# Designs tried in a protein design run: designed miniproteins, single chains, continued (4). Part 16

Each design is a single chain, and the fold is of that chain. pLDDT is the mean over its residues in the fold that is shown.

## One batch from the design tools (miniprotein)

Design m12558
Fold by ESMFold2-Fast:
Structure m12558 (fold): chain A 56 residues (1-56)
Amino acid sequence: MEEDLLKAVAAAKRLLDENATPEQIRETADRLVKEGVRPEVAEALRQSVEAVLAMN
């Protein structure tokens, strides 16, 4: 299992639980990239969380 995927999933759950703003979602994605998560994984997280929160 890719460790960066686990970090991204954990971050996504926290952002959803907190009803994060678009700014907070982007900040979290940028932080994940700095912690070694692949940029494409962090971008997928950002897009997914933004889409879910926009519907709720």
Scores: mean pLDDT 79

Design m12559
Fold by ESMFold2-Fast:
Structure m12559 (fold): chain A 59 residues (1-59)
Amino acid sequence: LKEKILKAIEAAGKATARELAEGLKVSYSAVSKALRELEKEGKVKRSRDKKGRTVYSPA
């Protein structure tokens, strides 16, 4: 799952956990867990958009 999420973020440039869950047809909780692991590994960056939503981009 982490590899699919990473590829999706790279293709989009940035994405929210909800967008990734919808695109990959997996649960939001599974995507959120994988994103936390990728962030700890330094493979993705977490930031906030103007609405305060958490957005992920490639590191």
Scores: mean pLDDT 78

Design m12560
Fold by ESMFold2-Fast:
Structure m12560 (fold): chain A 100 residues (1-100)
Amino acid sequence: SPLEAAVAAARAWAESIAGEFSPEERALLDEILAAVEAAVAAGASLDELWELVVELLLRHKASPRVALEAIGLMGAIALASGVPLAEVAARMAAAWARVA
C-alpha cells in the first residue's frame, strides 16, 4: 500500500541518519518506528498513527531532537500518502504543541 511504502521509506531515512542520535535516542526512534510499522500492518489510519506517535513521545519524555524527528517522519509519511501539505503542517504543529 502507499502507506506501507511511505513507512518503509521513513525507516530507511531514519537508519541513514542514526549516527546523529545518541544510543538512547536511537532506541526510542526504533521503538516508535516499530510501533508505527506494527500499527500499519494491523490496518491503523493516519490519525491513529499520529496519536500513537504523540503518546509514545509523551510516555518516554522524549528529547526535543527525538520528538522533532518522529513528528517529521510522520509528516513525511502523511505527505507521501497523499495528504495535502497544509493539513500535514497543521498536524505536525499540533503534535509538537502537545510534546514540547
Scores: mean pLDDT 88

Design m12561
Fold by ESMFold2-Fast:
Structure m12561 (fold): chain A 72 residues (1-72)
Amino acid sequence: TSKEKVEEVTEEAVERVEKYFEENPEASLEELIEKAYEIAEELGKEYELSPVDEAEVFARAVEKALELLEER
């Protein structure tokens, strides 16, 4: 998978996590991690990412979730 493709998918995953948090501001860290996993898995299948690239997208989505909770 190209680096550009992974970056694009990561941006999409981050945006979906942000939107979920905006719609569910009371969401726990556990809920956000579960949502990040679902998003990464869905996008990984859609964009045909390798398991390693899908895991990278998931990790970045989780990092964003942690950032959002800290800023709360």
Scores: mean pLDDT 81

Design m12562
Fold by ESMFold2-Fast:
Structure m12562 (fold): chain A 68 residues (1-68)
Amino acid sequence: SIKEKLEEIKEELSKDPRIKAELVGDDTLIVETTLSVAEQTGLVLRLIGDYPDLEVSLKGNTITIKGK
């Protein structure tokens, strides 16, 4: 399910102390980072590649991941 995928992503990303990830409902993961712009861009590209069925967007220091 989408929720299970988002929980997996949350667990993986939360291993980095510069990343805070929180589930909003069952369909959206909000990821706040203190990563550099280059590192944030790299993370977004990896997420898009690994999870093509999820919508990934970046605004400022916040990445939003949700079902398409």
Scores: mean pLDDT 84

Design m12563
Fold by ESMFold2-Fast:
Structure m12563 (fold): chain A 68 residues (1-68)
Amino acid sequence: KKLLRRWRVGNLIGYEEEVDGKTVYYSAEDENNIDYSLVLTRDADGNYYDVKGRKVDPEAGEIAKAVL
């Protein structure tokens, strides 16, 4: 696990981490309070997946990164 980037939106902190060669996006008030409903994983081909491994719309992935 490696932290690539973090940003703040209000009291939420967005995180971009590298886990097993994938980029994972999530939000939390801190690193110990993760809202897993907002977790997205990006593969090497630029596709986004939700927590169930379902491919999400690329626009939804970009919006999540902007809001988180």
Scores: mean pLDDT 61

Design m12564
Fold by ESMFold2-Fast:
Structure m12564 (fold): chain A 62 residues (1-62)
Amino acid sequence: MEKQKEIKKLFEEAIEAYKKGDYEKYEELRNKLLSSLSGVEKLVAEHELERQIKKIEEEKKK
């Protein structure tokens, strides 16, 4: 359970860093998150990050 909580926290912190425009921190957190996962879990996390990033970019256009 602890590892799953840490993964969720890393995901949330990465998205928040991206929203704040801290792209260096986002890259660090993204790499740390993805290096903690393997197989289908890594693929799902990568897709979900891309989906959230796209939503943030669309919101920034307003």
Scores: mean pLDDT 78

Design m12565
Fold by ESMFold2-Fast:
Structure m12565 (fold): chain A 86 residues (1-86)
Amino acid sequence: MKIIIRLVNASPGAALSALGGAVEAMLAGGTLSSSVDGNTITLTVTGADDKGIEGAMAGARSAAANGGTLSVTVEGDTIVLTVTAP
């Protein structure tokens, strides 16, 4: 499965939470890639198992709880988690 976490206007705490989740997904057998463009951070994990998916989702939820709105989109084997801060 592929997981994409997009952080828009993330605080350092929100970015750290999302990165922690993405790293957990990577350690659960996935491959992590990251990109930064201005205030947008995109974390992509490919090949994550169910535990890795749970970690990535928990990280995205934690990032949203740090001041933002979480949207979730699922397309086949791809989960897109977008966290937008005010």
Scores: mean pLDDT 79

Design m12566
Fold by ESMFold2-Fast:
Structure m12566 (fold): chain A 65 residues (1-65)
Amino acid sequence: SEEAEKAYKRGVDLMRQGKYEEAIKAFEEAIKIDPNLSKAYTNLASLYYALGQEEKADEYIKKIK
């Protein structure tokens, strides 16, 4: 959906700025709107890994379709 894509793009922009916690919230919003948005799960896994939250990262990796 357009709303999920907007949330995803906001997350990508925040990630490029190094605002990892804000990017996570944007990607979580995107998957709440569209649970099949695999690219958002990929970015969530990468961000949680970057923040040292390896168990959280693994949870999102398992959801990639």
Scores: mean pLDDT 85

Design m12568
Fold by ESMFold2-Fast:
Structure m12568 (fold): chain A 92 residues (1-92)
Amino acid sequence: GGDGAGIIVDTAEKAEALGADVSISLKGDKVVLKVKKATKQTEDIVKDAAKQLEKLGMKATISQSGDTLTLEVSGLSPTAMTGAVLRAIGDK
């Protein structure tokens, strides 16, 4: 099975394609996907990603503040976490 890094990066790319402003960062042992200017379609994509991550044994938490969605994922290896952030920074 794939690690959660691929799901997080794919989710970010899909959200950006819908016009959202997306960032991926590290907070302690968590990968944080922040989606600004979220729409209903973006919310559905993030929720589907959280379900996929949980099926892989990871912990995925979604929170919302205004038009900003935050997906926090724990249970990834440090290498996978670093890989997710580097892919997000390098992909334009």
Scores: mean pLDDT 76

Design m12569
Fold by ESMFold2-Fast:
Structure m12569 (fold): chain A 88 residues (1-88)
Amino acid sequence: GLVKVTVEAESGEVARAAAEEAGRAAIRMSKGQGTYRVEQVGEKTAVATVEVPNELAERSGISGALAAMFKAEEAGQKAEVKVEVEKL
């Protein structure tokens, strides 16, 4: 499945760092099954795109979203996190 975690933070650096943490957490939840990439799509917005087995896609998305939120909180910023899951 395809998981997209979109992070909007108060700075682009934190948005990107949070999206990278989302990707890492999603792959960790999938026991290393899959790949991820991170793109900065706006000045304060970054997206982690994760490809994992369909059975793990929802759990990987939830794990990624939580990791992104915690990463932004550690940086002292508020972030909006959106998760989209597509089973292929």
Scores: mean pLDDT 85

Design m12570
Fold by ESMFold2-Fast:
Structure m12570 (fold): chain A 81 residues (1-81)
Amino acid sequence: ADDLSYQSGAYYMQGNYQQAIDYAQQALSIDPNNYNAWTNLSGAYLGGGNYQQAIQYAQRALSIDPNNVSARIMLTDARAS
């Protein structure tokens, strides 16, 4: 799960949002409480211009880890769009 979450984050940083989504979904199929994978989904959808999905996934990450700074940033950015 951690390796898949890490790969998802790496693809997101490269701007490869489809690969970021695919790896995050694989991580979540193993551990649905993987807040890093939810945060990566939020980031990928935000980067792809799907702001409503980005909001939903960021909120899911924050429901698991309320102190997740990355998810809070994604939520703020998606709402500003």
Scores: mean pLDDT 84

Design m12571
Fold by ESMFold2-Fast:
Structure m12571 (fold): chain A 77 residues (1-77)
Amino acid sequence: ADEEFRRLLEEARELLEKAREAIKRGDYETAEELVERAGELLERAAAIAGPFHPEVVELDAELALLQARLSIERLAK
């Protein structure tokens, strides 16, 4: 459980970082896919440790901000 939880958080962080880089390049399709995958991993992590676990809450907030940025960038075009 602990090992699985940690790996899900690590993968989610990596996906969010890659999504941010994709947005910087104007690659919104790739960024959207990466954000979706990160969200799925965070839902699985929340199922293990609960949605109010500090690291889950932090990454959920980062996911939400990145999703909002992506929506703004896509709507502006």
Scores: mean pLDDT 82

Design m12572
Fold by ESMFold2-Fast:
Structure m12572 (fold): chain A 95 residues (1-95)
Amino acid sequence: SEEQEKRRLLLEAEIDAALAEITAYVMSKYDPSVPKETLEKIKKLVDEINKLVAELRRLYEQGAPLEEIQARYDELKKKIDEFNKLVKEHLKSLE
């Protein structure tokens, strides 16, 4: 159903955002080799991800149409992908 799909998108967004925040924390706390510029980019992406999740949550609470929720989720996924690429590139640099 449309309501189940909206809920699925919100839950996936919350999970992805939480994982990004935990990953950023672990990298900043335990990896002294992360360049300062990379940490600043990661921090900025986490902030942007959290803002998009807050907007998605608000749209869900307001009963916004699925199309609008999906558009915001797609924006969030692009930021998650960018975040994951930065993390992967850093980890590869340690090889």
Scores: mean pLDDT 88

Design m12573
Fold by ESMFold2-Fast:
Structure m12573 (fold): chain A 86 residues (1-86)
Amino acid sequence: MKVIIELKNGSPAQMMAGLATGVDLELQGAEVEVSVKGDTLIIVAKNVSDAGYKQALTFAKGLESKGAKVSISRKGDELYIKIESK
């Protein structure tokens, strides 16, 4: 499975949590690319395990519970998670 996480206007703590999620996915065997475009952290992970998929969703839900705007969409084997902090 492919997972794309975009975190816009993340606080330093939210950015660190996003990066930690990316590292965990890589340690589970995913191919992970991290980039920053302006105010947006972008994590692209390929070959994500079922456990990694659940971790990505948990990360997004955690930020949503703290007031972030989260949108999740799926196209085939691709999961797209867009997060906007205030």
Scores: mean pLDDT 85

Design m12574
Fold by ESMFold2-Fast:
Structure m12574 (fold): chain A 78 residues (1-78)
Amino acid sequence: SVDDRIRALAEAGRAEDALVLAYLELGPEPVAKGAREARRYLAQGDREKAYEVLKRALLEAGLSEETAEAVARAFVAQ
């Protein structure tokens, strides 16, 4: 599934590749907006808020809880 492919990239630490695949497969609007907002919080040093914002956006895009958590975790670990 798309979800499984995105999760595999995230678990490999490839957060940006996981986000690009989510953008292409699930639609640009929620993924791009969520990633942009999360990057803003990460730039401010707020890793917890970056995680929460990205996880929420990926869930809204239709990813499972497990996959959204994996992508958000990999993203804030960069």
Scores: mean pLDDT 85

Design m12575
Fold by ESMFold2-Fast:
Structure m12575 (fold): chain A 100 residues (1-100)
Amino acid sequence: SAKEKLLEIAKEFMEEVIKIVEELDPELARELRERFERVKEEAKKLSLDEMIELISRFMLEVLLRALDLAERKGNAEAAERIVKIAQEAGKKMQEILKES
């Protein structure tokens, strides 16, 4: 169930970040959704450690791209919301790593 918890954290993170990205750039939101579906399918085939690496790397890329978008649009409120979402996801990820 550690793999299932990790996927749920990634799903919640993506749903919240994509909602913000879609308001600013619907095409980027679509690209990130499609990439996440591929990442989820690939992650299911991996060991827990490999899955943590893949999911963490993808979530970091999404975070950085979403923050860049918010900055380029001059939307400080969107940037603050994205950071808060990332902080909550990071806390949940740390709990999984401690249980493993």
Scores: mean pLDDT 87

Design m12576
Fold by ESMFold2-Fast:
Structure m12576 (fold): chain A 61 residues (1-61)
Amino acid sequence: EEEKKKKILEELENTQARVDRVHAQADALRAKGNTFSADEVREAADRELETAKQQAEEMLK
């Protein structure tokens, strides 16, 4: 149980780190007036994090 929880949390941490970088990229795009690309990139990153959270919840059930 604890071993599986640790692995799931580590995977979530890795996904969060990637998503954080993508959010920074999206912010840069928005600052340049590229709002559509910023929104698209941000939504993709948020979806990836949401999927990782859902998978973690499913594995813990």
Scores: mean pLDDT 80

Design m12577
Fold by ESMFold2-Fast:
Structure m12577 (fold): chain A 53 residues (1-53)
Amino acid sequence: SAAELAESGDKAAVEELARLLTSPDPQIRQEAARALYKMGRKAAIEAGRLVAE
């Protein structure tokens, strides 16, 4: 789950969560956003850049 990825704290986890943010499923997007915010705002901002690609 996205929460498990957030706990790992790895850059690979941030990239995976960024992909989930582009999902058409609102529940998946919500889960990814929550996980990124748990990792910190820095990670969330960086993931936003990856999603923008």
Scores: mean pLDDT 68

Design m12578
Fold by ESMFold2-Fast:
Structure m12578 (fold): chain A 79 residues (1-79)
Amino acid sequence: MMEEVAEQLAENNTLEELEEDIKLLEERKKNFEAALAKKLANSTPETAEAIERLVPRAKERMERVLEILKKAKEILEEK
């Protein structure tokens, strides 16, 4: 469960570490979106279709991890 993972992260990390991880993940997400846009612009229709099929899952995973990190930060801020 996401809540249990967030609590474990709060126990094993400092506030500064969680803030840095969130910043790095948001930067990686931005870079991923930029790289994806560039690849789509230079791709054949067949390759673009394959990328579009995979992208929602990759974005969903990144958003889920980011949400867990933000919840861990909230837990640590309350402590």
Scores: mean pLDDT 78

Design m12579
Fold by ESMFold2-Fast:
Structure m12579 (fold): chain A 65 residues (1-65)
Amino acid sequence: ERKEAIRKASEVLFEAIDKGEAPATRDELRKLLEEKYGKEVADKMMEAIDYLAAQSRAGARALAA
């Protein structure tokens, strides 16, 4: 579900930050998710991120663009 997808996406982001390679754009984040979990799961995770961005303030929405 959305919570699980967001949690996994956060873990991928955390690993990237730890490596010093934090994704700055939506496309970079998607590439990391595809590498870890494959395209189908990455697509679902991006949908969950878009949902979160849509319901949060403009700052988070800008990141989802």
Scores: mean pLDDT 67

Design m12580
Fold by ESMFold2-Fast:
Structure m12580 (fold): chain A 70 residues (1-70)
Amino acid sequence: HMFASGEEIKAAAEGNLEKARELAKTDPVKASVYLTAAGVLITAADIAGHTELAEELRKKYREVAKEVDA
């Protein structure tokens, strides 16, 4: 299988997490969609062997998820 580079996955996941955080209070439905996209990308990073990157991103994900679910 062809996988995106760790750098590309990182950029995409961080972008989605940033957008989710930005929208958390004003549009929680859109925020949850961006949060879901970030979660899929983090899982893809882990499956592709970028385990350390995935763990770093999961820490950020948990912080953003608390804001979206508030």
Scores: mean pLDDT 80

Design m12581
Fold by ESMFold2-Fast:
Structure m12581 (fold): chain A 72 residues (1-72)
Amino acid sequence: SMMEEKEKLTKENYERGLEAAKRARQGLEDPSNRREVLQESGTEMMDASREIAKTGIGMKAAQEIARLLREL
């Protein structure tokens, strides 16, 4: 069903956003590539949040990823 597809996309993008947040935090500890890791991870978190928002059902998941991005 379309709802099951939206739930799957929401879950997959939420997991993607959380993994990007984890990489961003790791990047903060390494000054040699901090800027690149933060830029790449930040972009991925933004994309993940946007894809969740497109489903129309994952508002809280999208907001959580956006919050994690702001806390970087």
Scores: mean pLDDT 83

Design m12582
Fold by ESMFold2-Fast:
Structure m12582 (fold): chain A 68 residues (1-68)
Amino acid sequence: GLVEEAEELLEKAREYRRKAEELRKEAERLEKEGKLEEAKELRLEAEILEGIALILEGVARLLLKKAE
């Protein structure tokens, strides 16, 4: 039902947020090595993944509201 669909979206959102954190850690490593442009690309990718997670969380919230 809607609750189970929302829970699946929230789990996917958590996965995207975990991947974004991994990319930010790698970007920090690259910045310390002076690879600033490569680090910037990874930070942008992390922002995209965080944006996807935010959309999934928003959809899940709407599904939970409809389940009431």
Scores: mean pLDDT 89

Design m12583
Fold by ESMFold2-Fast:
Structure m12583 (fold): chain A 80 residues (1-80)
Amino acid sequence: AEERLEELLREAEEHFREALRAKAAGDYAAAAEHLRKAAEKLREAARIAREELGDEELAEELREAARYYEARAAELEAKA
């Protein structure tokens, strides 16, 4: 569970970095797609934190981060 949580957080971080790179290049569609993928990984991580580790505080923080990334993705998608 903890190992899978760490993998998901690493994958989310990687997608976030790709989103920043795409945004800097003016590729708003690619940036939005990477942010949505990061949000998906964070939501899966939040499920593991809540259901398998009993860490409701961490789960809430991860869900908030996912919501933030979804909002940023929607803004970028509107510019694409």
Scores: mean pLDDT 87

Design m12586
Fold by ESMFold2-Fast:
Structure m12586 (fold): chain A 94 residues (1-94)
Amino acid sequence: DPMRRKAAEVESELLKRIQEEVGNVRTEEEALEALKVELEIAKEMIANMSPEEREAMRLMLEDRLAILKELPQGPVTQARIKMLEELLELIENA
């Protein structure tokens, strides 16, 4: 699926940018702060995306949201779910 491949490329670029800004995350508090940075980076990326890139991002976010909902619901997982839902709403309204 070409869109699934594009979604994987978008995810790789997002993860690279997050790693460059945040580095290694070791604690729950560091993870929660890292999510704030991830949200800011993702919002900036979405604002500068083509319609095709936004669709790829939407597919990636939907896949990740489905996986996260199956995981144990700790504070970091719940915060990440809320972040992904906010990003999906942003894409739908773009």
Scores: mean pLDDT 77

Design m12587
Fold by ESMFold2-Fast:
Structure m12587 (fold): chain A 69 residues (1-69)
Amino acid sequence: SLEEEIKELEERIEELEERIEELEEELERLREEGASKEEILEVEIEIGVAQLEIAVLKLVLDKLKKKLA
C-alpha cells in the first residue's frame, strides 16, 4: 500500500540520518587523531552522498504524501 511505502521511506531516511551522525563522530575523531587530509575527505564525501540521498528521498516522500491527501 501507499502508506507502507511512505513508512519504508521514512524509516530509510531515519537510518541515513543516524549514519550521518556516526560519520560526523568519526570525522571529529579523525581530526583529533591528526588523520590524513585524504581520510578526512573520504568521510566528508560519504556524509555528502548520504545528505543527497536523504534530499532525494524527502522529495519522493512529499510526492507520495500528496497522493494520500
Scores: mean pLDDT 87

Design m12588
Fold by ESMFold2-Fast:
Structure m12588 (fold): chain A 94 residues (1-94)
Amino acid sequence: MEKARKLLEKGKKAFDEGNYEEAARYYSQAVELAKDVDPILAAEAYYNLGLAYEKLGDREKAREWFRKAIDLARGMETAPIALQAAVDLAVLER
């Protein structure tokens, strides 16, 4: 968990600095560590990965990651990530 959270933090820092390729790399690593252990953190990492690919202009990958975030977040106590991912996915598909 701690390693995945630190990678997510590094990704967010890179994203804020406009380094979307580095952000995507950190988010991907966070997903790999969290996906089978912490679904909430994995959903957040998928959502942020979608945002990074959207900034990189890869709308197809952005849609894939937003859908993964929505799927993981649905049925869980934390719905805000699923709602944000659904909104962003809808914008990309318009």
Scores: mean pLDDT 78

Design m12589
Fold by ESMFold2-Fast:
Structure m12589 (fold): chain A 90 residues (1-90)
Amino acid sequence: SSELEKLKKEIEEKKKEIEELLKKMKELDEEDKKSGYEETLKKLGLEAKSKEEAKELMRKIVLSLTAELLRKIGELIDLELKIRELKEKE
């Protein structure tokens, strides 16, 4: 197998990871809109002591998921750039 074939496989795997993360984020947003912060957190197995703590926990979850998404998108871009470089050398 060529390095190009390996990179194509890694891109497909990374795309699946991004799709699954986007699906998880969408499901979380839809549940929050339907049930509110406290109920959404309870479904995630998290308990907040106050409405303010529930908002802070949801903020941290959303920020964490967003950071993970941006990291995976960066990794995908890096893989696509590596494929471009290999194609230019052939």
Scores: mean pLDDT 83

Design m12590
Fold by ESMFold2-Fast:
Structure m12590 (fold): chain A 70 residues (1-70)
Amino acid sequence: GEEEKKRARELILKAIALKLRAIGLKFEAELKKEKGTATPEEIEEMLKEAEELEKKAEELLKEADKLLEG
């Protein structure tokens, strides 16, 4: 129904936001690596955070798919 579509839309938008944050973190990590402004450990932490955001986004998309498929 309409409520299921609304919830799916909200989950999709949240997932998109998380994916954009993950892309931003990966870009920031690469930039800091190139400029030598962060330790290897800090870069690894940023990349792990980005991976966690991507995994969370994928779970939200799976929930949205369930709502849309009935």
Scores: mean pLDDT 86

Design m12591
Fold by ESMFold2-Fast:
Structure m12591 (fold): chain A 108 residues (1-108)
Amino acid sequence: DPEKEKLIEEILNLSGNQRMYILRLALRRLSVEQIREILSKYVELSDEELRALQRGEESAFILLLDKLSKKAGGDEEKIEKLLDEILLEAAELLSPEQLREIIKEATS
């Protein structure tokens, strides 16, 4: 999808803070099962924690970041790469309309 590819490229060219916020918004638009399917490749999360991420709970997102940090051995560059991989997988599951909405929210 050329439109989706352009939107994903736009996201990856945003600041780390904006990409982080876009990931949070993307997770809120996915089902708990989709979130589990993506995140189980990277970290172990309980069903309650996955539901909290879908609800956009800040504490759940902080827990996700902590688990990714531990997996990366505290390496900032590796953490950022893991977050971008997760963001790409989440973005591929969203429509171009949903991607435009979250980009607008994160950049306003």
Scores: mean pLDDT 88

Design m12592
Fold by ESMFold2-Fast:
Structure m12592 (fold): chain A 62 residues (1-62)
Amino acid sequence: AEAYFKKGEELFAEGRYEEAVKYYEKAIELDPEYKKAWLNLAGALAALGRHAEAARYGALAA
């Protein structure tokens, strides 16, 4: 889980938001309780303008 999360963070820092989403989703698939992955997924979705999905996934991290 952590390795996919870290790769997602690297992609997000590079502005590769769609690819970052895919790696955060893989991290969540391996560990659904990984709250940081849910928060970062929400952040990447917001960066893509997908605000409704970002709000929903951010709430799951709380």
Scores: mean pLDDT 79

Design m12593
Fold by ESMFold2-Fast:
Structure m12593 (fold): chain A 89 residues (1-89)
Amino acid sequence: EAERVREAVRRAGEWAVEYAREAGAPEETLEEIRRLTEEAEARAPEEGIRAVLDMALRIGDVLEPLVGKSRAAALATALALRAVGDLLD
């Protein structure tokens, strides 16, 4: 279980970095997303899916200044759904 959650976190984080890069995020923002992903990966053994959900919300907050509140919320939801999908399949 813990390894599957870590893999889902890594995959979702990689997708978020790629999305942010395509949206024109500066390198500082990309590094912050990677850091949040690493933190969620470290917490996954203890928190399970909650680590994924927390990461998705934090990444949304990081991207809000770039893409606006509505798009940031949509991205956080998409990240959470992608990670949950990976855990079910």
Scores: mean pLDDT 81

